Designed miniproteins, single chains, continued (3). Designs and how they scored, part 17

Each design is a single chain, and the fold is of that chain. pLDDT is the mean over its residues in the fold that is shown.

## One batch from the design tools (miniprotein)

Design m8561
Fold by ESMFold2-Fast:
Structure m8561 (fold): chain A 85 residues (1-85)
Amino acid sequence: DSLADELVRLMEEFRELASPGMSGLLDQLIEGFRLVFPTLSPEEQRESVILLADLLVLLLGNYGDSPELQELRDRFEELRRQALS
């Protein structure tokens, strides 16, 4: 129900659509995020969601433009917007 939980779900969805190399990178990002996030202050937690959502939007924009990838990119952009409010 948190923005962090939603970010992880979106990264897992990207992993399912991605090549083995990109899936490996996403696995490392998900694992690192899950380990580090609980150790952060509430302000740092919010900033980490924004920064990771920005990174995933950038990665998706350079990865492909299939309808599934475009929809996923829009969902990361919406998550970022929610984290900024």
Scores: mean pLDDT 85

Design m8562
Fold by ESMFold2-Fast:
Structure m8562 (fold): chain A 67 residues (1-67)
Amino acid sequence: SVESLPGQLLVLHLTRKIVRRARELRAAGASDEEIQAEVDKLTEEFAKIYGPEIAEEARRRALEVLA
């Protein structure tokens, strides 16, 4: 659950991975469209492993950090 301490720590870990990847792509000159596609791909991969609620919360927090 995203509300549990283990779930919160997992969300923070996955958020960090999304943010780092997005920043690496931006530094390499990727477009906003390419960055969005990679964020969506990572979120989908995380949802398959950890479930959609944890993956979507990590995506939401990552996009908030990147705004």
Scores: mean pLDDT 87

Design m8563
Fold by ESMFold2-Fast:
Structure m8563 (fold): chain A 94 residues (1-94)
Amino acid sequence: MIVEDSRRIESNLGDISSIEVRARLDMDSRRLEIEAIATGKDGSQASARLRLEARLGRQQARIRFEFNGQQYEVIVHFEVSEDGVRIENVRLLR
């Protein structure tokens, strides 16, 4: 069974207009996938994924990606429980 949570933030940083973060936890395998999807001011999109083993509790992931030749970092604060995954906060840095 896959459980999911998502968060979207608006951004004025560089060429990025929004970031959507999706956390997908496979409850059977205990594998967690975090995907960051950047949408540009021109409507273009870029995505980056991080795959890790789900450990219980509050934790942080950092996802680096390139958009229009510029390096960005998404910092995702999230909690994994026995019942699923929850995204608590998303920050975009350059």
Scores: mean pLDDT 85

Design m8564
Fold by ESMFold2-Fast:
Structure m8564 (fold): chain A 72 residues (1-72)
Amino acid sequence: SHEANLQRAISLINWLKTEYGLTDQQIRDMLADYREKSLSELVKEYGKDVTLRIGRLNALPEDVIQEALEKL
């Protein structure tokens, strides 16, 4: 559901911001990189944990991601 996807997006974004100190802009940049770069390049640049969470976030609908970023 939209609500379940929104809560998942909020949880992932909060984890990236609180545990890794990332800004909204850095998360947007990493989402763009995830769509353009290989997995090996992403892991080398951002590390495995951040890359996996960005991948999970990227699997969610774009409107959900945008709404979650706006709320946080």
Scores: mean pLDDT 84

Design m8565
Fold by ESMFold2-Fast:
Structure m8565 (fold): chain A 74 residues (1-74)
Amino acid sequence: SKRDELKDKILLLLSKNPNINQKELAEKLNVSQSTVSRHLKELEKEGLIEYIKGKGYKLTQKGIERVLELLLEQ
């Protein structure tokens, strides 16, 4: 789905630049910051990312495994 495609793109961008912020994600994906925030919360709920105080959202082990799966599909 379009929602799943956007989540996958967020995971790939986090893999490429672990310090990427919500504004940069919104700019690169051509969506609103509120859309990015909603998808980040869904990815956190799914266990693919984790919020770390002072560091922001980071990929979990499960998130890294999902990124590798996505790269094998391309």
Scores: mean pLDDT 85

Design m8566
Fold by ESMFold2-Fast:
Structure m8566 (fold): chain A 63 residues (1-63)
Amino acid sequence: ATLEEQIASLKDVPFPRVVAKLDSIVAGQKYSKEEILNAAQKANVAQDYINEVLKALEAAQAA
């Protein structure tokens, strides 16, 4: 699946599971934050929502 399709699938997933799913997506391929945000915009996912998910992912990676 494309990055856009994978990001679009996150919009209907509960937030705690979204972070884990996004982590698996980025772990499989080395995507930048900008690439993820662009894919979210193209998939019509709210930028504020994906930004919060990325912040949670960064916090998890720093722990």
Scores: mean pLDDT 66

Design m8567
Fold by ESMFold2-Fast:
Structure m8567 (fold): chain A 69 residues (1-69)
Amino acid sequence: GEIEELIKELRERLEKAGIPQEVIDELVEAIRNGDLERADRLGTLVVALTGDKEIGELIGKLVKLVKSQ
């Protein structure tokens, strides 16, 4: 589904940017669980580390999709 495709894109972007797998897994888990505070904190961190605004947009889109379930 759309959520799984966007999670795959997010993982690939973070992996290419050298983000540790543990951080990627924790961010994805926070998004999947609807833990908005944790997703926001981790999302802010990875955007700051990567400089990639598209990562921020992907996280925002994923959060909206999970919330609309």
Scores: mean pLDDT 84

Design m8568
Fold by ESMFold2-Fast:
Structure m8568 (fold): chain A 59 residues (1-59)
Amino acid sequence: MSEEELVEKAAKLAGVSKKTIRTIAKLTGKSVKEVAEEIIKMVEAGKSAAEAVYELLLE
């Protein structure tokens, strides 16, 4: 899956814009692809979208 496809999937699952995912990547020092993959993994594992975003920001 391309980076753009991953970001779009993560944005849809989390109910946020692609810009929000890029902002999280900048704040956490992670790549945009890594943040998108982590959000998808957490939401699919049963965490809420808000919980996934909060957990990433605390790292």
Scores: mean pLDDT 77

Design m8569
Fold by ESMFold2-Fast:
Structure m8569 (fold): chain A 88 residues (1-88)
Amino acid sequence: MELLKDILLGIYEIIVAVSDSVEDAKKQFEKLLENLEKIARDFAKAHGIELTDEQIEEIKKWLKEYFETHLEEDVAASLARRAAVRAA
């Protein structure tokens, strides 16, 4: 479970780093949420772990709350850093 959360945070960081706008990041994140059940089940199978539907929903809820708390500020900061580098 913790390793899966770490992997999902890694994907989140990539989305933040490559998104051209907050709306682009939100769109990429919605695609991640749409594929989360498959990602979680494939991860569980590969690691010999049994994940219940309840555990998958808890991971989805956690990721959605993380997104709602951090994404807009993280994307804005990423865009500002990239703009400063391009302007220099």
Scores: mean pLDDT 79

Design m8570
Fold by ESMFold2-Fast:
Structure m8570 (fold): chain A 85 residues (1-85)
Amino acid sequence: MDAEVAAVRAEYAAAQAALAAEYEELKAAGSMSEEELEALMAERAAATLAELIRRHPEAVVELLLRNSDASRAEAEAILQELLAL
């Protein structure tokens, strides 16, 4: 469990770093407004999280429980919302 949680956290951190780099590149290109960039990044971040949940649901639930005072039921409700993107 701990090793899987660490792996999911590392994958999410790597994905967030990649998204941040893409944001800076698109912002520098000037082809999109700040609002359009924010919306695009939010959409891609949500898709990345949904994919991690799909591949590692138990590890994501455990990670949510460790990073919040949320109950297991609350963590599962959050996962259902993210999967309903």
Scores: mean pLDDT 72

Design m8571
Fold by ESMFold2-Fast:
Structure m8571 (fold): chain A 74 residues (1-74)
Amino acid sequence: SREEAILLARLGVLIGAAYYYAEVAKRTGKRSYLEQARDLVKEARELLERNPSFPQVFLEDVEKVEAEIERLEK
């Protein structure tokens, strides 16, 4: 549906933005960018949990961002 297409586009933007902020955090060492990445990836995960029919690749991408954030926090 058109609504599903919009949600998938939103999900892609959230994941892309989370990757961007995690990369900026890695390059700058600034924790504020990790907080931004965490908030964005959390929103993406919540959207996926509400839409279990969405492609598995989005969950895999969310898990990859979560792992990178955890690695950068420790």
Scores: mean pLDDT 87

Design m8572
Fold by ESMFold2-Fast:
Structure m8572 (fold): chain A 58 residues (1-58)
Amino acid sequence: MILKDDEAGEAGGEMVKKGVKEEDVTLAFVESVETKKEVTVGGYKIKGLSKDEVEVSE
């Protein structure tokens, strides 16, 4: 699923509900966008596509 800023916030909220820290979610999104590599946090895979878009999968 490709997420823009607003939708990335909703996906982050679901990760926090599953016990991931908000700061860890934020860092994973930033790292995925900066490196353009897949980052795994809380059982989710996050891949940065552009500065404003990330792909999130389980």
Scores: mean pLDDT 68

Design m8573
Fold by ESMFold2-Fast:
Structure m8573 (fold): chain A 74 residues (1-74)
Amino acid sequence: SENEEMRKLSEEIDEKYKDEPEELVGAIKAVVALYKRVGPEETRKIVEETMKNAPPEERELLEKAWKIVEEELK
């Protein structure tokens, strides 16, 4: 089920990135949820568009989260 898959992914992210800032972990989870809903191509477009309109700090966070998600779900 979608809820079961998302729960498992959320737990795997929490375990793997336990030593990372909470803000980055949250961003990774948000991007994973988007990726599962709309797929890799559409997620990339949404993330890139969000980054263009985001402050530098948020942009860096989103870029890191996207790179992680792209590698994990490849």
Scores: mean pLDDT 79

Design m8574
Fold by ESMFold2-Fast:
Structure m8574 (fold): chain A 67 residues (1-67)
Amino acid sequence: VEIKVGDKFTAKGLYGRILGREHGVKEGDTLTVVDVDENYVTLKTSQGKEFKLSKESVLNLIKEGGI
């Protein structure tokens, strides 16, 4: 699975709540990929807040069904 600028994910269940506490993401919010570095992905919330996660963290969230 390759992460690309413009990809959209939905914050789901427990992982949506965890991201909410750390980054202000609400369960069911749309996260948009706005930048992809060598090791990091920048995600933008529906409220316009941006945060960075490692590519490994994003891939793990996808595998676990958290986004």
Scores: mean pLDDT 75

Design m8575
Fold by ESMFold2-Fast:
Structure m8575 (fold): chain A 118 residues (1-118)
Amino acid sequence: AAAAPVTVAPRVDSQTVPAGPSQVTVTVTVYGPDAPHRVRVDVTARSAATGEVLAQASFELTVRPERRDAAGAWVGTGTVTATVPVAASDKEVVVTATARDVTSGAETVGEARLTVAA
């Protein structure tokens, strides 16, 4: 039988944050065969006002299958948290999270915005 395809889905939530260090949680959902997945997550935060890179972080985690979806793929979820320094002058920060399954090479990008509270 053919192996089920692997899909990775990073989720980052947009939120309102005060100036200072902010914690951004990336939730990665992996769809695929009944096997653990090694996932690399690269997080980049940029000031919307200047385009300056405020933070970059890389994570590796193991996502284990937990349940089956309607298509018959196994589904597992993992989380990583990155710290982003936010200045009041930024007004808005764009967070990009790239999740990649190391074995299959399946890759997907998630994006969110941090709005800086006055």
Scores: mean pLDDT 82

Design m8576
Fold by ESMFold2-Fast:
Structure m8576 (fold): chain A 60 residues (1-60)
Amino acid sequence: GNDALVAAMREAGMEEATVFGAPGSGSAGAVGTTRAGEPLRFVEAASEEERARLEAELAA
């Protein structure tokens, strides 16, 4: 789901972003910086547990 995640990040005003997660897993996370220099995170996950794991990984 990289395309959907990238689209959401661009809508939020992130100019640069790093995508995490296995492309075939149905789960992905992303971190980047907004125009104002604030860090921003997005998570797309197939399950609540996968979401929690990705959010922890993105926070590191």
Scores: mean pLDDT 62

Design m8577
Fold by ESMFold2-Fast:
Structure m8577 (fold): chain A 66 residues (1-66)
Amino acid sequence: DEGGALLAERARRLFQEQADDPTITAVELDVSVEGDTLTITTTVTRRVGDETTVETRTERVPAGSL
């Protein structure tokens, strides 16, 4: 719980830098903890003119490494 929150905050700081990109309209972060593993799923929505694109990325991080 707390470990996941700290990792999510680190990811939020990274996404805050991306949020300064005017083409990015939304960023969604999902963090789940399963035993010794943290799973981070990132969804980034971009808009250029009237076109919207969505990108999803998933990473797994050992909780014992933090």
Scores: mean pLDDT 69

Design m8578
Fold by ESMFold2-Fast:
Structure m8578 (fold): chain A 90 residues (1-90)
Amino acid sequence: DEEKRRRLLHALDVFTEALKSAFPGREKEIDEFMDKLKAEIEAGKLTPQQALDRVIAFLDELEKKYPEKKELAETLKRAFRAVVEQIEAQ
């Protein structure tokens, strides 16, 4: 669905800004991950659920590298899951 893909890409752009704010000094890692993820979505290679799974895995790795950010990472996981659920519900 083109509309769901468009909404997902917009949600990822907003979420990228939130991640950069949450993990200052990690902008390069975030950009590299998000650019690759967006390219796969634009190519039709990922469903919204698969994109969510990739974002959760990335946040799990950030939490592992930066354990002082655990609570923030968990909050961001919940926020992005809610956005994907709203996109899928439509």
Scores: mean pLDDT 84

Design m8579
Fold by ESMFold2-Fast:
Structure m8579 (fold): chain A 60 residues (1-60)
Amino acid sequence: SLRDIVEEVVRERFPELNDVQLAVAVHDVLETVERLLAGEEVELSPAAKPVVEAVLRRLA
């Protein structure tokens, strides 16, 4: 379910990504979100921040 939300957000924001690029981006965002939910402090790049925030909003 979390992976499906991440994939949907990444596809909406980066529709130009091919399947390999999408898989890599989904994996990176998913790991970042899981670490944040576990209470870890993670420094987000300017490119990653809006994507991670969109995923967290859909979980609320």
Scores: mean pLDDT 82

Design m8580
Fold by ESMFold2-Fast:
Structure m8580 (fold): chain A 107 residues (1-107)
Amino acid sequence: LEEALKESKRVLIAPSSKAQLEFALKKAKEAGKESDVAGLDEIPKLLPNYDLVVIGVSGNPESVELFLKEVREKRPPGVKLVALTDGGDETVEAARKYADAVTRLVL
């Protein structure tokens, strides 16, 4: 996440929880980056406007995998996908299949 933020010019944050939002906003601020916030349902239509999308993922690993697969397939060249999760190992592994990087929130 930190390296992706430093290399990015236009950042979108789409959190699935308040903790994910607060963490991502703090990391963006620390990297000196402005970020926009959107709902998860808005990601596919907003993808072309950003070079980094931080996607909050939670819940069932199968649903996480299917959602990230759809986002990755609609992704134009140059857009990096970082998954952010407070989930367990199964959610992290599901996210790794289609995200360019995965960041897990440590409790």
Scores: mean pLDDT 78

Design m8581
Fold by ESMFold2-Fast:
Structure m8581 (fold): chain A 87 residues (1-87)
Amino acid sequence: MEETLKKQIEALEKALEKLKEGTEEGVLEAATLASEAGITEVSAALLQIAVARALGDEEEAERILKEFAETAPKLIEEHLKELKEKL
């Protein structure tokens, strides 16, 4: 469990660094890392983006990405606190 917890912490710290880049690619990489760490809200956002793109709605996909970029830092920081408290 400690090894898994440590990997999740590393993934979330990496995700925060990617978000600091302020790019769409950085946001997508951060979302992937946060999803790997088990943040269900991020998994839901990625699914919504995939559905929007499958429907040809790039405007909606971009809107969801921007919303994630605005909310993700606090969400990831909250999860990091929870994981570090378990150490």
Scores: mean pLDDT 77

Design m8582
Fold by ESMFold2-Fast:
Parts: sequence; C-alpha cells; structure tokens
Structure m8582 (fold): chain A 73 residues (1-73)
Amino acid sequence: MAEEAVKAGDYRTAALLLSKEGIEALKKGDLERAKEMAERLREVARLAREAGDTESFIIAETAAREIEEALKK
C-alpha cells in the first residue's frame, strides 16, 4: 500500500499510511515494526523533499520524529 503510493508519487498518502502503521505497532508493543515504519517515513520525507513536495515532507518528517521519540521511552 505505502510502496504503491510512493511509486505513484503520492508521498502524502505514503506518509499517512506509514504513520498509521507505526502508531499501531507502538500500541501493540512491536518496537521493531515501529522502528521500521519510522525509517520508511524518513525515506518518504527525503523523496518528497527531492520532488519539491514540502507538505508531504513535513508530514513524513513529523511522523518519523514522533515515533522515534516514543521508541526512546
């Protein structure tokens, strides 16, 4: 799902889907999955920035940061 959105250049949808999966992983205590989603969000943020999609960059960057901070606790 998120990979398909990235392939279509829909970084906003990709960021929202990965954010949802990361938060659900945190709720379940699946820290490895949450870390994976944060890493994928960082990748989406980089791709959005390279494409000039500032809104999607901010969404992905913010979501990755929030998941990463939750993982430190």
Scores: mean pLDDT 83

Design m8583
Fold by ESMFold2-Fast:
Structure m8583 (fold): chain A 95 residues (1-95)
Amino acid sequence: SSELEAIKQRIDAGEISLMSIGVSELIDLLKALPATPAQVPDLRRTKEILKSQIENMKKRAEFYPLTPMQKKYLDKLQELLRLIEEQLARLAAEG
């Protein structure tokens, strides 16, 4: 959409961080619009944060089973991580 394109342009300009966007909204954005080389540092930082968050949730789940809502959130974090890894791999192959 034109709104997603406008948000994308602001991210590319460094006006907003990918991490300031909600997980579901960021998934929608990355599915709708391909990432650019300008986004690579923010994507790499977001990837490391997501990896840490996923690992922490999995570690906690060993002692305290996740609720259905928490499992759904973990699934979304893992989907976002895969999308970011796909975008980074594409950009690396193109550069």
Scores: mean pLDDT 78

Design m8584
Fold by ESMFold2-Fast:
Structure m8584 (fold): chain A 97 residues (1-97)
Amino acid sequence: MEAEREEEEKKKREKLGEELRKFYEENEEDEAVKLVLAELMIKYAEENIEKARKAGVDEEVIEEIKKDAEEVKKKLEEKYKNDEELKEKAKKIKEEL
């Protein structure tokens, strides 16, 4: 059970990075909601990385999750830089959550 839990935890962190990337690519219709959800998922991933380190998850897995989160952050920055209205809409959505 414990070895399986550690493996499952590593898989959860990897999946989170992949899901963030997929979500960013698949959601074309509501750009503001897509960006807000991506930001929340990145924050969740960052918080869970600290817990994963304390649990003894391999740094290699942690670095992969961070790399995926950084790719999503770069896409977010590019979107906000090109569209001030989108940035304002995203802020409004975050305030409602």
Scores: mean pLDDT 67

Design m8585
Fold by ESMFold2-Fast:
Parts: C-alpha cells; structure tokens; sequence
Structure m8585 (fold): chain A 82 residues (1-82)
C-alpha cells in the first residue's frame, strides 16, 4: 500500500541518518552527529504515527530497519559521551 511504501521509505531514511550520525561521531563532528541523531528520532516518530496501519512482513521489515537505526544511534551516543 502507499502507507507501507511511505513507512518503509521513512524507516530507510532513519537508518541512513543513523549511519551518518555514527560516521560524524567517529570523526569528532559533534554538532553534525547530534543533528543526525535528531533527524533519526524525527523519522522514527513519523514511522510510529503510521505503525497502527502496518502489519505482517512490512511491519517486520520496518521494525528491523528501526532496530538497526537505534543500535547505530546508541553507538554514536556512546562515542559522544566519552
């Protein structure tokens, strides 16, 4: 559905933002890392708004992407808290 396609796209964008957050954190680009973390959270909130309309394989794929994004943000935050 269009809703599933939108949610998947948002989840993929969240993962990309999380990857950029980790890269920026590793390179000491603190403000960029924080910006990408905020972007990731915003995209996760957008997906959560669509979650009640999602089911089955689409929901599982989206949850997997968001779990990966969250793991990357957690790693970025650990670097920033050093």
Amino acid sequence: SEVEARALRLAEEALEAAKRALEAAKEGRLLEAIGYIIDTIGLEIEVERLRPLLSGAALEEIEALLAEARALVKEALAILKK
Scores: mean pLDDT 90

Design m8586
Fold by ESMFold2-Fast:
Formats: structure tokens, C-alpha cells, sequence
Structure m8586 (fold): chain A 89 residues (1-89)
């Protein structure tokens, strides 16, 4: 519902917003290791901080973590896309 989107929007940190946008920019999915490297390089975030933000996004249902062989893949959910759209309106 719109009320759920507004609540999720209000609970997002700046770091979580940047991560959601980066996943969207990469076509809605990215290797977790690639995202971590990008966020460390471009924003100077610590690995621990990036992982905490990813865990928060997974807990909120905005990102799914899919285990694949030796890597995790982060996938933007439909709910995550709707929340991002709310930031742009």
C-alpha cells in the first residue's frame, strides 16, 4: 500500500538510498562484492557499514540476497523499485 511505501521511505538512511539506486542503475541486480567495491571506492564507506546497509535493505524486503556458488547476488525487489519511485516523485 502507499502507507507501507511511505513508512519504508521514512525508515531509509542515505546509505541505503545510494545502494538501492546503484542496484537499479545496474539493471536491478549486482554481485554483492562488486557493490561493496564500488561503494568503498566512490563514497568511502567501510565494508562493515555497506554490509549493515545491505542487511537493512534485505530485512525491509527492498533487496533479496541470492546465494550463487562463491558470490551473493543482490536483486532489487518490486517493493524496492516502488520506494525508489517515491523518492523521485
Amino acid sequence: SMEEIEKLYSELTGGEILILREIEKNGGKIKESDLIDYMETEYGMSRQTILAHIDGLVEKGLVERVEEKDENILVLTELGREVLKYFES
Scores: mean pLDDT 85

Design m8587
Fold by ESMFold2-Fast:
Structure m8587 (fold): chain A 65 residues (1-65)
Amino acid sequence: GPLSEAQRQAIVDAALAAGASREAAEAVAEGLSRKDDSTPVRLYLEGRVSAAALNAAARVARELG
């Protein structure tokens, strides 16, 4: 089922703490909440999000699942 707003915000906050922009953090959180890696990977390859921010967000998403 969909993540709660608080759970989604936890993923966003993890990405932001690792240096992602709000736009990138929200896009990564949406992708991870759908178990869709295509958008987060594309943002990383475009240099719009760091590996550290992706890993931080993915770790929190795994803890919530």
Scores: mean pLDDT 79

Design m8588
Fold by ESMFold2-Fast:
Order: structure tokens, then C-alpha cells, then sequence
Structure m8588 (fold): chain A 79 residues (1-79)
């Protein structure tokens, strides 16, 4: 299942990867972080922010910096 999620992320199939992650009782914070990066690269900042916050809650060391980056991009777009 985890390998399937990584494959979908590599293929840019982020919505399908997100659905598989939802079936996991305790998803790997690295997968949450990688999916958040994918959504942020597509400009889907709300989805990216939710996943980055989840990755931070689960202990991913890079998630907080990603949250700050996404929030900065949202603030620029709102101005």
C-alpha cells in the first residue's frame, strides 16, 4: 500500500494518493509531506496546507517550513 502511494505521487496522481492515505490508520509522515509538496507545486494550496499540518502533527521535521511557505503564497494571492 505505501509503495502504491509513492508510485501515485511520482505519477502526479495526487488525488488517488490522498484517497489511499485516508485508508491508512497511521500514515507515514514522509508520504504526507511528499503529497503536500505535490499539491503545493500544482498551486492547490489548501490541500497542501492540510497535508503539511498533518505531517507536522506526526513529526515530520520539514513540515513546519513547508507550512510557512504555503501560508506565504496564500497571503500573496489574497493581497
Amino acid sequence: LEEEVRRLIREGRFDEAAELIKTMKEPNPELLYELALGYSQQGRLDEALELAKKAKEMGHPKAEDLIKTIEGQKAIRAA
Scores: mean pLDDT 80

Design m8589
Fold by ESMFold2-Fast:
Structure m8589 (fold): chain A 95 residues (1-95)
Amino acid sequence: SHMEQLRRELERLEREIEELKRQGRVDPSLYERYLELKVQIEGMSPQEAEELRRQVRQEYIDFVVDQLRRQLRQQGVTDEQEIQRRIDQAVRELE
């Protein structure tokens, strides 16, 4: 059915996003498509769609933060205050 086809595409997209995350990569365009498909498939209200957008944005920020934290530690940065300062700056630049 049309709904089954859309759900399969959503599942494929979710798998692609998770695979990229495992590779230390992220693609914002995939998240935008995920949001559009999920809102349509689940018949979300504007309020539910806004909450999902906020959740997806937070997941994106958390991923970027985790990657940056790992990168800094691999570069020999062990000062937690310095790591946090750089993370705070990066998050601010995403706003």
Scores: mean pLDDT 82

Design m8590
Fold by ESMFold2-Fast:
Structure m8590 (fold): chain A 68 residues (1-68)
Amino acid sequence: MDFELALRAVRRYVEEGLTEEELPEEEVEAARRFEERYEAGDPEALKFYEEVEPELEKLLKEVVEKRA
């Protein structure tokens, strides 16, 4: 499922500090496809983002705090 691969890519980027170059091509492609669907206002993509947003926001905040 593209959403699961997209989430995995984002989590690796945030948690491990991996770049697009270090991620598997399939995960990067899935994240890009998810972004396109989200920008198009796809209800399924919007719902998925709402479900995972609190976790992703928390991870991003922790990464920023570690760098400060």
Scores: mean pLDDT 67

Design m8591
Fold by ESMFold2-Fast:
Structure m8591 (fold): chain A 69 residues (1-69)
Amino acid sequence: TDEERKVVLDATKQLLRAVGEGEDRRLEAKRNGASAEELQAIDDENRRRVAAIREEERRRLEEVLRKAS
């Protein structure tokens, strides 16, 4: 539906922003001499952030489906 499409588009915009911010954090850490382990920790945090956005998308889609019932 159009409501479902809007939820997906909003989540996509949030994902693109989060990926960009994550890349900026990684580059800044590397510029400051971060170790491979420190860069891996940043990558882990970025993965958790992406997972949280996807989970919120799922919750919002469930609400749209509930209202359609």
Scores: mean pLDDT 85

Design m8592
Fold by ESMFold2-Fast:
Structure m8592 (fold): chain A 66 residues (1-66)
Amino acid sequence: MVVVVRLPLDTTGLSEEERKKAIEEARKRLLEMGRELERKLLAANPDAKVKVVGVLVIDGKEEVLE
């Protein structure tokens, strides 16, 4: 089973430095959310082969993580 987690990020009005920090924090959160979801799914069905894919949507542009 493949589960896709999408996290939208709006960087309009941010400086280049603030945008970089926001993207790094968003990637970190998305990976943490993916791990938590995978744990919950495996707890409900231990025999399930689960793959969680994170997608960060930065100002409408999709970036796939891992």
Scores: mean pLDDT 78

Design m8593
Fold by ESMFold2-Fast:
Structure m8593 (fold): chain A 65 residues (1-65)
Amino acid sequence: MPLRGTSPEAREVYTKEVKKAYESGKLTQKQIFELGEEIDKLADEKGVVSAEEAREIFEKTLKKA
């Protein structure tokens, strides 16, 4: 699953905000996949992703939509 190595707080941001954006049509399935990969990449580089970092990646993905 994407989100390996993320903090519980980062995972909550992903599941809560991304699910709402997907269900409302604000994000495509491809953008959700790309968001998960960006978070996984950051987790691999830094060892953990904070809720704030996950939120920033989500907001950047949403702006590109």
Scores: mean pLDDT 70

Design m8594
Fold by ESMFold2-Fast:
Structure m8594 (fold): chain A 69 residues (1-69)
Amino acid sequence: MIDKEKLREVGRRMVGFYLADRIDEATRAELLERIDKGEFKSVEELAAWLAEHVDLVDPVAAVKRIAET
């Protein structure tokens, strides 16, 4: 299980590091706003949103990798 603050950290790190060249500015802004508002309850919810808005081969694995770093 990941706590709310750790999930926000993971999301921000994905945007800043992993997704920097993979998402447009509008999608990036929406993702950060949703993270800051606490709209994601789990790593799986964040990964599902990314799967719909970003071309990731394995969004669940990508989110987990950033969480482990």
Scores: mean pLDDT 67

Design m8595
Fold by ESMFold2-Fast:
Structure m8595 (fold): chain A 90 residues (1-90)
Amino acid sequence: SAEEFQEKLEQAERDLEGLREYLKKHGSLLSVEELEGILRGLEDFRIQLDKLVEKYQSVLTPELQKKVEELRKKLDELIEEIERLIEEKK
């Protein structure tokens, strides 16, 4: 249902925000290898998000589509931040 899809998108947003706060607090202490591990996790997150959108395609309203686009933007921003942290450590 649209409600279940919205709840799953809201959980995904909370997960990304939790990671952002973790990186804000601990990012400078993480090794390049640990940051690369997080990047692999975010790429998996992208794949899972795409699968979730496909599963709920029949209930994808313009409002939910905007939520998906916002979530993808937050994901891209987080990936860029981690890539910056990696570059700064090289």
Scores: mean pLDDT 86

Design m8596
Fold by ESMFold2-Fast:
Structure m8596 (fold): chain A 77 residues (1-77)
Amino acid sequence: SSTRQLSLAVLRQLRAAAEARGDAATAAGLQTAIDYLEANDLSPQQLVSLTIGMVRYAAARGAISPATAARLIAELR
């Protein structure tokens, strides 16, 4: 689905941001979310909810700015 493709693209972008900062723990957490999304047939609501949760997680860990997090969340809604 388009929602699944967008969710995976966002999660991969967050993982790349964590990797660029040398934050292996945050990158591993994001990889776990990617693996879960790829292994499970999630509804669009579940996909959006999980992805927004991971955007907030990445921002809280300092992998992305609050402004970037707000933009990504807006794109998912």
Scores: mean pLDDT 89

